# Designed miniproteins, single chains, continued (5), part 13

Each design is a single chain, and the fold is of that chain. pLDDT is the mean over its residues in the fold that is shown.

## One batch from the design tools (miniprotein)

Design m16422
Fold by ESMFold2-Fast:
Structure m16422 (fold): chain A 81 residues (1-81)
Amino acid sequence: SLEEEFERLLAAFETLLQSTIAGLPASLSKEQQAAILRSIADWFIREAEEHFRKKGVPEEEIERFVRAVREVTDRLIAELQ
């Protein structure tokens, strides 16, 4: 289902960001780390929007998914040490 695909992609995205954080150089500031995470989120959103539009997913559902991706990104940025 669309909901199962959204949940799976969102979980994969969160794992990608967590893995990225774990691999970042200790010399990077929180601001630099946040910029990298936002860049990854923007890339992921563009890929997801293209994928879902090609599949005929309603724009309202795509917007809901984009909001969820941004919420995960913001939460992980807030958790940065």
Scores: mean pLDDT 91

Design m16423
Fold by ESMFold2-Fast:
Structure m16423 (fold): chain A 65 residues (1-65)
Amino acid sequence: SASEAALRVLGIGEALRLGDAITVDISGDEVTVRTAVDSPEARAAAERLKQAAESLGLKATVEYA
């Protein structure tokens, strides 16, 4: 879907800015954002992705390293 494509592109952008892996797993209406490291920058990136997913009507969870 367009929402899934948008979230994946945003996830790539966050990973590039962070310099560490951040993954966005989408299954139906549920999104899981996972960080490879637990840093303030990784948490901020994950929170932005969570808010983006929720703004699209998806249920989002975040898992920190």
Scores: mean pLDDT 80

Design m16424
Fold by ESMFold2-Fast:
Structure m16424 (fold): chain A 87 residues (1-87)
Amino acid sequence: SMKEEAERLRRLAEEQRRAAELSRENAREIERETEEEAKRLLEEGDEEKAEKVRVKGEVLVGLFEISASASEMVAELAEKKAEELEK
């Protein structure tokens, strides 16, 4: 039924919003770990490795932020469709 489909879409939206939150938390953890590792490498005089760690960290952060945004978009679409089915 349309009601059951709306309920399924509401659950999908909740799961996707939670996935987005986890992706953003992972991005923040990668930023912290990357900054700490890069700082340590610079203190040891390894500027080349420090730069590589920063670049890799930025790419990984970007991927998690894109993943979070995609999950948020799916949640918003699912919520909108659920509202349309509940009318």
Scores: mean pLDDT 90

Design m16425
Fold by ESMFold2-Fast:
Structure m16425 (fold): chain A 58 residues (1-58)
Amino acid sequence: GRKLLEDIEKLTKVEGSASPRAIGLWFDLVNKKSQAEISKKYNLSRGTVSRARKIVEE
């Protein structure tokens, strides 16, 4: 839906990567994976993961 596309667009801007990686990040955030797992998997700072989580949870 619209929210999925909007979340992916926002995540792409936050992580600075291509849409396929942003889709994977979105899925892991929706499944409530830990901040540590997401930070390690996507090589993102804790602050970036926190910002990405807020995008998906809104």
Scores: mean pLDDT 71

Design m16426
Fold by ESMFold2-Fast:
Order: structure tokens, then sequence, then C-alpha cells
Structure m16426 (fold): chain A 66 residues (1-66)
């Protein structure tokens, strides 16, 4: 299936309390950013913003586990 910014944000929200789940979401977001940069550069800024959203969720989950 095609990875969209909306689907990545949904997966990040679904995994907001799971460091391992959010790490997987971050990997998918990074791949989506690479694809957007090569196939549709107009989507790259949106994908970068989505990656930052997933990174912030990851940091919050990590802080809660400490």
Amino acid sequence: GELTAESIKEEADRNKDSVDGLAEVLGRALLALVDASQLDPSQAPLMRETLKYAEEQYKRAEQREK
C-alpha cells in the first residue's frame, strides 16, 4: 500500500505509548520521505513534517518509560 502522511500520523498516534512501535513508524516515515523526494518532490515537505511528528511521539514515549 502507498504510505501517506495521514497513515504515518495515524500509526504514530496508535503506537504513542510503545517505543518499539514508534521506532518502526519512524523507519516507515523515513522511507516515505525518500520516496517522496524522488517520485513527488512536492510532497517532501509534508513528509518531513510527518517524520518530525513521529520523532516527537517517540521522544515522549521514551521519556515516559524513564
Scores: mean pLDDT 75

Design m16427
Fold by ESMFold2-Fast:
Formats: C-alpha cells, sequence, structure tokens
Structure m16427 (fold): chain A 99 residues (1-99)
C-alpha cells in the first residue's frame, strides 16, 4: 500500500498522467497480493493508455511486467524486483527535475 502511493507521487512529479499513475499503483497492490491475473489485466491497460498518451517510460514498464508474466519463471519476487527498479529510476528522474 505505502509503496504504491509513493510510486504514484513520483510518477505525478515527472509529469505522468493521474490515470497512468493510478494504474501503476493498482499494479503494485496486485503484485503484493500475488494476483498474477490482475497484474496481467492492469499491465495490458497500462500499455494501451501509455501508448495512447506517448508515455514511453510507463509503456516500457508495462511491457516488462508482461514479459515476466509470460516467462516459465514468473514469480512475485521478479515482479517486486521490477517495481523496485522502476521506483529507483523514478527517484533519479525526480531529483533531476527538482534541480
Amino acid sequence: MKKAEELKELLLKIGTSEELAELVGKIVQAVEEGDFDKVKELAEKLIELAKKEGDDLTYRFGLALLQILKSPDATQEKLKQLIDQFFELLKKLVEELEK
């Protein structure tokens, strides 16, 4: 829950739309719940919306989520690792924008 809200705030700071930020938050919650079907559904929605809005960063995040889910080694741990990598990337982007 807290990590999902923090990710949403970082996305909004870099100029991501409220709708995309909300979808990322829901994806983080679904990953924490271990609900792979929900993660897949939300990731597909994220990809469609990000492509429509021209948001390459969130588009690539959605593609990476689907790639993990389609692998025979799909695990909650790998999904959490991707979310952690995305969070660290967003922190660096926010730091660059605040300078």
Scores: mean pLDDT 83

Design m16428
Fold by ESMFold2-Fast:
Structure m16428 (fold): chain A 95 residues (1-95)
Amino acid sequence: EVERALEALRNGDAEAYASVGDPEAKARAAIIEYLTTVLGVSEEEAREIAELFLDPEKLVEAVKRIYKIAGIEVEFSEEEKEEIRAEREKMLAAA
């Protein structure tokens, strides 16, 4: 399902992307596409980050890795970690 969503995004096929009923697969595909296309990350690394992003316990680690790729090292407070988790839940609910 992730591969179908990723192929649809890369081909600009909105109908094929919409046919993917798994919100997590859509989110994984969108993260992989963004990281590979915008940040120039390898597909292997992008897939690893997408997996971390979808694990609630590893979400903050995924966000830190994205910032590090952009050349920024960050540390988050417990309040900021809660905000990151809340934003991810909103994003998945909207997918």
Scores: mean pLDDT 74

Design m16429
Fold by ESMFold2-Fast:
Structure m16429 (fold): chain A 83 residues (1-83)
Amino acid sequence: LREPVDGEEETRRLGELIARTGASEDPLSRSVAEVGIAVLVTVSEQNPELREATAEALQRIADDPAVHPEVRELAREGSERLR
């Protein structure tokens, strides 16, 4: 019997929000996206059940050409740390 997957849904939703925020030309928005990536990585290291969903979300951010290069690099490093 399948349980609700709220943690995975929240992780994907937050990843999408970070990607949109990181695509902004506003320096404050880019800084918020960088903090968001750091939070995702830290929370996933403390919650192993979310590791795969978070690595996938971070990889999507890293692969999104609309996202600022510095934000993409942080997402790529975060995804690699969770493998």
Scores: mean pLDDT 79

Design m16430
Fold by ESMFold2-Fast:
Structure m16430 (fold): chain A 118 residues (1-118)
Amino acid sequence: ITELEKILEDIFKKAEESLRELAERAAKSTDIVEQMILMKQALETVKMALDRMVEAVKKAFPSDPALIKKVEEIRLTAYKTAKDILRNQWLTNPFKAMEQVKEVLKTAVKEILKAAQE
């Protein structure tokens, strides 16, 4: 679990950095089309981070299908929640949207680690 924790923390940190950069670019933009493109990139960043978290669990526990299924459910819930946040908040306040999405990813990491402990 300690090695999985390090991997998930690294995935989270990289996603946080990317989301921050995208939020800064969106906040400086006066073009709604550019802001929407950056929102889609933020959602893709979330999807990639969650997909990498699932792959990390599959590599750590390749013969635990129950754990993999539970982690996939965590991924789907986190992605849906992040998507709703980005769609509702990004255009009005990209930094607030980024902070809320960051908390969604942080919660996903905690739930995955809890599931891996059984």
Scores: mean pLDDT 89

Design m16431
Fold by ESMFold2-Fast:
Structure m16431 (fold): chain A 56 residues (1-56)
Amino acid sequence: GESSLKRMKELLKLISGLNDKEKENQKQSIERIKTMTPDQIEEESLKVHGVRLSIS
């Protein structure tokens, strides 16, 4: 078979794997959030978004 066909199949598997990785990341994030305080969760969200939101 052509190497191009095999490469395409490998890329499709990598794309499918992204969904599984996201599911694992979600589970780990949930467990981490459970052990964190609400204030710490908000600080992490701000860092992830890279946006500083000051409500005074």
Scores: mean pLDDT 62

Design m16432
Fold by ESMFold2-Fast:
Structure m16432 (fold): chain A 53 residues (1-53)
Amino acid sequence: MKEPSEAVALYSAGGVLKAAGDNDEAIALYQEAYKLTVDPEFQAQIQKQIEKI
């Protein structure tokens, strides 16, 4: 399914915060991306990123 640009932007921002060590902020952005998407594949990808923190 086509992902909303907003969910993708939040996912990217979460990745930047995770790389910077801002784990709590990264998790918050990943959770917002998860809420905005209906694609189970992208949701699984987001959850894996949260689990790696």
Scores: mean pLDDT 79

Design m16433
Fold by ESMFold2-Fast:
Structure m16433 (fold): chain A 120 residues (1-120)
Amino acid sequence: MSPAEQVKALVAEAKSPVELLLKLGEFISEYFSLYEEGKISKDELIEALDAVEAALRELAAQYPELKPLVEKAIKLIDEIKKLIENDAPLSEIMKKAQEFMLTLGELIELAREMEKKEAE
C-alpha cells in the first residue's frame, strides 16, 4: 500500500483522537527508522510525511483546541522535507524527526486531557 492509503486506513480505523495520534506516531516512526537504515527513498519518506500532515490538518479541523500543536507539528514536517530536498546530513534530518515525534507526544497528552474534560 502507498503511504497515503496506509494513513487513510488508520484514520478510518481510529475511534478517538488519541488512538489516531498513536497510530500516526507508530506509522511515521517506522518510516523514519526505514529511512535511517537506507531501506526507503527520500520520495517515500516525503509521501509518508505528506500523508501524516493531511491527517493532522483534518484532526485540527475537528478539534480546534489541538490546532496550535498541529501547526507546530506541520511546521516541523515542512522543515524535515526541506532538509531531505537539500540533501542535509542524516543526523540533522533525524534530529528534526525527533523534535516532530516529541511534538506528536505533546498532542497525544493534550488529546487525553480533552477526553477527560468531556467526562466531567
Scores: mean pLDDT 86

Design m16434
Fold by ESMFold2-Fast:
Structure m16434 (fold): chain A 57 residues (1-57)
Amino acid sequence: KQQLMQQLVEDARRLAEQGVPPDLAAGRAAQQAYQAGFSLSEVAQVGRQSLEAAESV
């Protein structure tokens, strides 16, 4: 579960490297976490970490 969260965060960072806006990249990661059956707190964590990772690009 934690490994999948890490994968989603990394995918968001890669999208930002390709020119996708950080908020859109983070939103996609959060949506994928929700579809994968993560809890609301886990989805929020993925969204926050993905936004930070995407903004670091």
Scores: mean pLDDT 80

Design m16435
Fold by ESMFold2-Fast:
Structure m16435 (fold): chain A 96 residues (1-96)
Amino acid sequence: MEKTKKLIEELEEEIKELEKNKEVSSIGELVEKVAKLSILKKALKYGIELPEELLEMSGFEIIGALFDIKQGKEVEGLSEEGIEALKKLLELLEKE
């Protein structure tokens, strides 16, 4: 969980910097980082350990993987641990 905590801190700082930039290209990056931050905070709150592969994914990639898992689709490029972590996150997001 230390890697998750560090990544949350890094994303919060990146989001602050992006909020200072009013360029159109920064809006997509801001939305992506806010999505990833929300996912990481939920994982940390509920004690879900995310493997490094998920920590390296963009917020949009993680959301896409969550949708694929919800639909019963195969997620390419993820380990069994990564898929299991996403399943746990999905169950908690559906409860909240």
Scores: mean pLDDT 76

Design m16436
Fold by ESMFold2-Fast:
Structure m16436 (fold): chain A 91 residues (1-91)
Amino acid sequence: SAKKEEAVKQLVTLALGTSLGRKKAEELARELVESGDKEKAREFINKLIASKVTGLKLEDISDEMAEKIADRTLAQDPAGRETYQAILDAL
């Protein structure tokens, strides 16, 4: 659907400024969107946000640390919250 393609595009955009290359980000984004696994998508988005905020690689950020950083970041970013929810709703 058009919403799924937009979700892939938004996930790739979130990966800009992280240690993930564009090709790997697009591959992972498509896998998440096609799987419909909202829990894995939530964890991935949290790690992308945390990676951007901290400068750490995704693999160096625990799920707990990523969730705390993402929650804090999104509390100050209404547009980011809307994008986050739109991605999850597209799955």
Scores: mean pLDDT 84

Design m16437
Fold by ESMFold2-Fast:
Structure m16437 (fold): chain A 76 residues (1-76)
Amino acid sequence: MEMKKLLTDGFEKTVKKVKELVEKGKYDEAIKLIDNAIRVFERQKKEAEVLNNKETVELITKMIEELKKLREKILE
C-alpha cells in the first residue's frame, strides 16, 4: 500500500512543480521535468512487471499517460 501512495504523491508533486514552472514561463525546464518523471515511472513500471504486480503497472501506465498529455498541452 505504501508504494502506491509514494507513486501517487510523487506524481502529484511532479505535476505541481510542472505547473509552477509553466506559470514562470520556464517551458523548457517543465518539459525536462516531465521527461525525467516519465523515465523514472518507466523504470518503476518495469520493476512492477517483473514482480507481476498488474495493479501497480496499470497505475503507473495511467500516470505516464497523464504526464504525456501535460507535455502536449505545454507544447501547444
Scores: mean pLDDT 83

Design m16438
Fold by ESMFold2-Fast:
Structure m16438 (fold): chain A 100 residues (1-100)
Amino acid sequence: MPSREEVKRYLRENLSPELAALLEAILELLEDSHVPEEVLQRVMEELLRFADAIRNRDIAAAEEAIARLRELLEGIPSVSPAMVEDVTAALERFLARARA
């Protein structure tokens, strides 16, 4: 995979500053929680799917991405239920703001 700095740069260059900051914060939180690389890759794919749904104004696709992220995070022993709720609530708040 590219370095963390390369991924952060990609997010900043291709997404809105607010969305890039949110996704960067989520990835950093999960890396600090020692999530396995294969699961982090799947999480990153769902975060990018959420970003695409936001750009396309596809509310249903954005909600599906949040649901899939919840399922992925709940399957990780090192991720607490509180962390799952914090991550999914942050994405839901962003979606609500983007709908306004």
Scores: mean pLDDT 78

Design m16439
Fold by ESMFold2-Fast:
Structure m16439 (fold): chain A 122 residues (1-122)
Amino acid sequence: MDEIVEKLSEKGQKIYELLLKVATGELSAHEATEELLKLTDDLILASIAPSFAAGYPLAGFPESMPKEVQEAIEYIRKKAEELEKEGREELAKEVRALGMAMLLEGFSFEEIKEAIEKLKEL
C-alpha cells in the first residue's frame, strides 16, 4: 500500500487520505467535497469522488466527462464491488479511494489498472 501511495504527489496523497476517510465513515461526503475543491480544479470529479468513495451508486456521467475517465471510474467501481462480494471490504475502500485520487491527479487508465491489480496482490 505505502509504496503505491508514495508514487502520488503530495496533493494526490492528501486527496487519497481524504477519500479514504469518507470510505471508512470518518468524514462525510459533503465535508470531503469542500476540501477536494481546495486541492483540485476538476470540479466534476471533485463532486463525484466523495460519494463514490463512500460506495454510493453513480446515477450516470456528465456528457462533458471524457470517455476514458468514465471507463476508469467504471473499472474502479467493478473491482471494488468484486472485493466487497469476496468479503474484502477494507481493500475495496482502499481501491475506491486510491483509484479516484489517481484519476484526480491525472494518471492514465492503464496506470490506475496497474495500481489496483498490485493492491489485490497485497
Scores: mean pLDDT 79

Design m16440
Fold by ESMFold2-Fast:
Structure m16440 (fold): chain A 66 residues (1-66)
Amino acid sequence: SLEERKLEEVRDNLKALAERMKKQGKTPEEIREELRRAADLFQAAFGLPKEKLDEIVDEVLKEYEK
């Protein structure tokens, strides 16, 4: 669906953001705050469901907190 495609685009975008921040030496807390901020903007811009955006943020963070 269009929603599923958009959620995957958001996931890819947030993964790229987290990778850039990690390379810049940002802390896990700073990365979490930026990903949450970006997700809020995607929710506002595209009307995507908050629950799904929260799941994506948590999934991305798990990859970078290991």
Scores: mean pLDDT 82

Design m16441
Fold by ESMFold2-Fast:
Structure m16441 (fold): chain A 75 residues (1-75)
Amino acid sequence: SIQDDYISMTDRVYDIAIERGADQSTIDLIRRSRDYFRQGDMKTGYQYFYDAYSRFSVDMQTQVRNVMTDIQDQR
């Protein structure tokens, strides 16, 4: 489902953010985004995810776009 895809996206992005040493406030935003997606609140999940994304380095933003592309299965 779309909900499951977004949960998978936020789980992968969470792991990458930890691996890349993102600050705790940014990690907390990703965690909140994931929790809202798990609840089916897609709008709030997107808002928290975008707040986290805007704090990422350019390299991390590129990795996130790749994760999103992989999950959407777009070529």
Scores: mean pLDDT 82

Design m16442
Fold by ESMFold2-Fast:
Structure m16442 (fold): chain A 87 residues (1-87)
Amino acid sequence: SHMQKIKEELDKLAEQARLEGEMGRARVEQAVLTHPEEREKIQAIVDEELSEAQKRADELQKKYGDKGYVIALGEGYRRAAERVEAL
């Protein structure tokens, strides 16, 4: 029961992160199309957030498998989009 609940919560977090990651990528692409003059700043933010997300992905993948990887990358793209939109 307890382990089943943890698995269900992990599944929900992974699906939410996947969707937020897809939305984050779309938000970054839209920002580049809307503000092409900010392309270099946008790319630097994306590169920084994905670099940090990859470090977290390695850690979370060891603990939670592929779902940990999805969570880390999805969060990375969401954070990148938030920082890009704050420019």
Scores: mean pLDDT 86

Design m16443
Fold by ESMFold2-Fast:
Structure m16443 (fold): chain A 86 residues (1-86)
Amino acid sequence: DISPEERIDGYIGAVYAEAEREGLPLPANREEAIRLLAERFRKAGADSLLYSLARDLKEIGREEWLPEEVRRFYEEREKRMKELQK
């Protein structure tokens, strides 16, 4: 198993690699790379990937890097999962 920090580094690396391959503007910093990835997952309806990204960011104390709508999505999904465990 890899750590949350290593997963976040992997996500950021993937965003930069994709931007380079596609000739897109490179993210200005790590926070911007994460915001771009979160928006891509949201637009694609990749709910499980979006939840995993948000969870990893929360674990490393960088939840503020997520757009507000993605943070709300994570909170609602977390709440539903906790209710199902009762």
Scores: mean pLDDT 80

Design m16444
Fold by ESMFold2-Fast:
Structure m16444 (fold): chain A 78 residues (1-78)
Amino acid sequence: LLEADEALAELLAREGLPRVVSEAELVEGLLRYVVREKLLLPDGLIDVSGTLLGELAGKDRLSMAELLKTFAAHTREL
């Protein structure tokens, strides 16, 4: 099980997820958020400008690998 920090927990709550999640639930919830908010660009990059995700990542555009790395950096194993 993974525990999200306060900033990531706010994002997870918007997707109906608790602060303590499995790795699969985390990945599924985050992909759902990206699709729902229409953040995925035609070139396969994710536009996180002006979002809480952009604040967590420290930049406006992410690859999928960078997105997953950002979330890993904001969780800890229990």
Scores: mean pLDDT 77

Design m16445
Fold by ESMFold2-Fast:
Formats: sequence, structure tokens, C-alpha cells
Structure m16445 (fold): chain A 81 residues (1-81)
Amino acid sequence: SMRDEALAKINELTAEALALLADDPALVAQLQRGHASLVATMEKETDEAALRLYVRLYHADVRALLAERRPDAPELPAPEV
């Protein structure tokens, strides 16, 4: 389903960011809290356009965090679902 694809993408983006931030426990905790909150929101969402928007916004937020804290990090997986 679109929700399963969107949740899989959020999990993929989170896993990549956690690997890059693993040496910073405060950022790891922040990212894990943000992920858990978004997953809870998305599990209750039935609108496919809203699910795609959540993935795109999360991708942008994580990309901005990595640009600030890990500027030499490789690019994140694409936000498309």
C-alpha cells in the first residue's frame, strides 16, 4: 500500500541518518523521537497525497540536519514513494 511504501521510505531515511549520526547520542535520540512521532501520525493517515508530503517534508528536515552536522555525508535516498 502507499502507506507501507511511505513508512518504508521514512524508515530507510532514518536508518541512513542514524548511521551518519551514530557518534552523537543527543542527535540519535532527537532523530529517534522525531521518527517515532511521524510514524504514529502516518499510521493514522489515509490520504495518499498527505503520506507523500510527510515523506518529502521529513526528507527535507533530515537533509538540512545532515547538511549542518555532516556536510561531507553522501546524499540521502530519494523522497519519492
Scores: mean pLDDT 86

Design m16446
Fold by ESMFold2-Fast:
Structure m16446 (fold): chain A 66 residues (1-66)
Amino acid sequence: AKAAQIAALQAQIAEVEAEIKKLDEEIEKLKKEGASETDIGVVQVKRAVLLTLLKRLKAQLAKLQA
C-alpha cells in the first residue's frame, strides 16, 4: 500500500539523517583537534555519499506523495 511505502521511506530517511548527524559531529571533533585536511576529507566523502542517498530517498517520497 502507498501508506506503507511512505512510512518505510520516512524511516530510511530518518536513519540516513542520523548517520549524517554523527559524521557532522566527527568532522567538528576532527577540526577542533587540528586534524589534517586529508583526515577531515575522508569523513566529508562519507557524508557526501549519504547526502546523495538522502536526496534520492526524499525525491522518491515526493513522487509517492504527489
Scores: mean pLDDT 85

Design m16447
Fold by ESMFold2-Fast:
Structure m16447 (fold): chain A 80 residues (1-80)
Amino acid sequence: SSEFIAKFKEMAEKIIELAKKYLPELAEDIEALLEHVIEVLEQLSEEERKKLLQDLLKHLSTIVDKETFEEVKKLIEEVL
């Protein structure tokens, strides 16, 4: 739905702002990656979108610290 994509874009903007503040050397790469993810999500069904985000959350929990994970999880749950 358009609501799902709009919420994901809001989340992506927040992630880009954090990247510009804390990881400025990677900010452009992160922005480009998120733009590509949005294009992919727009082509997926609602069920495929939910599965992709759930799979990403599962993998994210193994590679980032607890505080970063909880912030990203909160943002993704607002989109689902």
Scores: mean pLDDT 76

Design m16448
Fold by ESMFold2-Fast:
Structure m16448 (fold): chain A 78 residues (1-78)
Amino acid sequence: MAEEKAKELEERVKPAAEEAGVELELKPDGDSVAVTLKAGEVVSRGKIPVSVPVDVAAALLKKEAEEVAREAEELRKK
């Protein structure tokens, strides 16, 4: 179920996202989990189908959080 998957992903990814300085928001959206990753002015949005294994989804989100943090740091260079 999308709600259960969102909770599992939040538990697995939130510590890594917070360590990277990224805000993580997960919302059930039918058969998918809507994802928002935010660091300063940088916002990344996506969807993860409930059919994707939690381990795979968590690894992808951790990598995306690192990318969002990197982009936010680059935007501070004016």
Scores: mean pLDDT 80

Design m16449
Fold by ESMFold2-Fast:
Order: structure tokens, then C-alpha cells, then sequence
Structure m16449 (fold): chain A 103 residues (1-103)
């Protein structure tokens, strides 16, 4: 229930262009993820922001495989999106947001 609420609020904030609020809710959803998924996701974000696209993709795929529910997968994608949006990479962030909304 708490995970789903944070996911929904993160999506709502993203659609309004409120990237700070979107990040805050995406981080709350991230905090509810299994530690193994968080470990892979942290590396995915670090490599993505660093421009190491292949490593970022590999760790993101690993994080998504460790997710048990559609809500956990949405939380993973929204966390990537929020970090990209906060870094000014809003077009890339939008792609991850649209993937999360399909779950």
C-alpha cells in the first residue's frame, strides 16, 4: 500500500514538472525496495549519470529482475527518472516515466 502510494505521487509530481517532489516520492518508494534491488539500482544510476550506458543498462536490468511486483518495478524506473530529471536530463527521464506508467 505505502509503495503504491509513493509511486502514484511520484508520477503525479513528474507530470506536473515538479521534479523535486517527484524525487522525494521516488526516494520514499526506493526505500521500500529489497536491498539487493537497491544495490543494483544505485549502480545503474551512478553509471547512467557517468555516461557508462552499457553498465547502466546491465545493472538496471538486474534491478528489474530482482523486483517482485509491478509497483517495485515502477519504483525502480521512477528512481532512475528522478535522478535524471534532477541532473537536467529531462528527455531521458520522460522515457523512464512512460515505462513506469505502463506497469
Amino acid sequence: EELKKNVEKAIEAFEKGDYQTAFDYAKKAYDLLPQSAKNALDLAVIYRLGGYDEMADDFLKRALKLAKTPEEKAAILLYVASNLAMAGRTEEAQKYLEEAKKL
Scores: mean pLDDT 89

Design m16450
Fold by ESMFold2-Fast:
Structure m16450 (fold): chain A 85 residues (1-85)
Amino acid sequence: MFEENEVLDVEKIKEIAKKYGYDLSDEEAQALLDMLQDAFGLPRDGKITPEQLKALGDTFDFILRAMLSLPKEELLAALERYRAA
């Protein structure tokens, strides 16, 4: 069914993180989204569109997978530091 375009928002980040064993809060998922948007020069508009994800390609997927492969304590500490900045 093609009724909804799949965007990478806070809810989608929580779903992806859960598959990697992370139960992120809304605030932690927002911090991760903000970090990804800043890293790729995207606006902090609360989402990354499918078109933006395709344009970033394998580099985006590589960085996201690398972050979600960190030890849980290290990822959460990085998200807290980013949120506090």
Scores: mean pLDDT 74

Design m16451
Fold by ESMFold2-Fast:
Structure m16451 (fold): chain A 92 residues (1-92)
Amino acid sequence: LLSKLSRALDAGDVETAERYLKELQKLADEALPTASPEVADLIRGIVGNAQKAVDAARAGNWSEAARYTTAAGILLAGLSLFDPELAEKLKE
């Protein structure tokens, strides 16, 4: 999902990126109730940065959108150390 969201933003397609953000948020909401505190913080960070990236892109701030997608990707890499299966679901 995050990789599809990032590619949509790279293509200038904010509407498609928002659709992937909603899917990412839904998957995060499903994972949060059973997540450890560390995993929950990473999930919230990934979703929060993805949301900020889409918001920045809507405002025409593409450099800020790129920074936020990068931050989300770094947090996703961190999540893969705790929960590689969940990280793969959030990535694709």
Scores: mean pLDDT 84

Design m16452
Fold by ESMFold2-Fast:
Structure m16452 (fold): chain A 93 residues (1-93)
Amino acid sequence: SEAREAARRLEEALRRGDREAAAEAALELIRAVFGEEAVEQLKELIKYISDEEERFKLVYSVLYTALREAGVPEERAERLAREAAGILVELLS
C-alpha cells in the first residue's frame, strides 16, 4: 500500500506539472519497492554514468519496475516512468 500511495502521488504531481513533488514521490516509490539502499545506489550510478541516454534508461527501468510492482497497468507505468525518469535525471545529475 505504501508503494501504491507513492505511485498515486507521483501521477498527481505529474498531472499538476509539479516537478519537485514528482521527484520526491518517485524516490519514495523506489524506496517503498526496493529499499533505501537502492535509492542511494541509484543516486551514485546517476553521478557516475556519463552518457545521458544510459542514465535515462537506468532510471526509467527502475521506475517502470517499481510502478508495475505497485500495481500500475503497463501503458500507464510506461508513461509515468518516462516522465519521472526525465525529471530525476535532470534533478540528480
Scores: mean pLDDT 87

Design m16453
Fold by ESMFold2-Fast:
Structure m16453 (fold): chain A 77 residues (1-77)
Amino acid sequence: SRALAEAVLEAVRRTMERLKDKVDSIAAQIEGDHVTVTVTAAPGHVDEAVEEARRELTRALERAGVRATVTVRGVEA
């Protein structure tokens, strides 16, 4: 749905803004009600980036009133 896609995009944008130089890229895939987010972060910052992305996704989904299953994965740049 558009609401789900917009919520995911907002969460990705906020995660990038908060972590600035610690995150290289974020990729999101939406399959029905399942959202998979992959965060590529600088060495030593992967866990921090994953936790922040998870928090921002939860907030954005709550704001949008959308329910989805969220999987957040981290990879080192």
Scores: mean pLDDT 85

Design m16454
Fold by ESMFold2-Fast:
Structure m16454 (fold): chain A 55 residues (1-55)
Amino acid sequence: SPQDQQDIQMLLDYAKSVLSDAQVQELQDLIAQGASVQEIRDRLAQLIKQQQDEA
């Protein structure tokens, strides 16, 4: 849906601001596989937690 596409784009833009290039690539791979917005949000949250735990 148009809303899902916008949500995915916003999540990806946010990810690019807080995650490493490798982590962003993992998220982009998930998007390319047709993952739901919920799956993308869950993966993003996990990656952010990893980044914060390492920082």
Scores: mean pLDDT 81

Design m16455
Fold by ESMFold2-Fast:
Structure m16455 (fold): chain A 61 residues (1-61)
Amino acid sequence: SEEEERILRGIRRVKENLDSFSEVQLRVALHELRRVLEQDLSEEVKELAREVLKKIEEKLK
């Protein structure tokens, strides 16, 4: 779907720019990714969201 493609593109952009994010930006991205995982989306989108979420959580330790 167009919505799912938009979400997937957004997650990929977060992943690509993760190392340049401030702690505030990382916390915002964490919140948004958790919201994405609550939606009825394809497994591809959810797997990418889980991957990026885990990387953010490790950076915030």
Scores: mean pLDDT 83

Design m16456
Fold by ESMFold2-Fast:
Structure m16456 (fold): chain A 90 residues (1-90)
Amino acid sequence: KKAVITVTYADGSVVTYEVEASSADDVFKGFKSALENPEEVDEKTVVGKAVTPTGIEATAIVEKVSDTVVKVKYYDENGKLLAEYTAEVV
């Protein structure tokens, strides 16, 4: 099984790629493991510090939206949205 990840940046540019994943829980766990000092907000949401692939320090909010969808939002230090990731398990 795979997950299709769509990344939408603040400038409106969109990138899509695929990763190996068997479930939304696997995707959620993968994003959570990349966070520094992850804090569980609720059963479906984790917040932590992350470094983006471009080396920018950000606050990440990882949310398991459904049994097939995980969303990650990256914010800068001023609360501006840098990028939104939507992962769909297919």
Scores: mean pLDDT 79

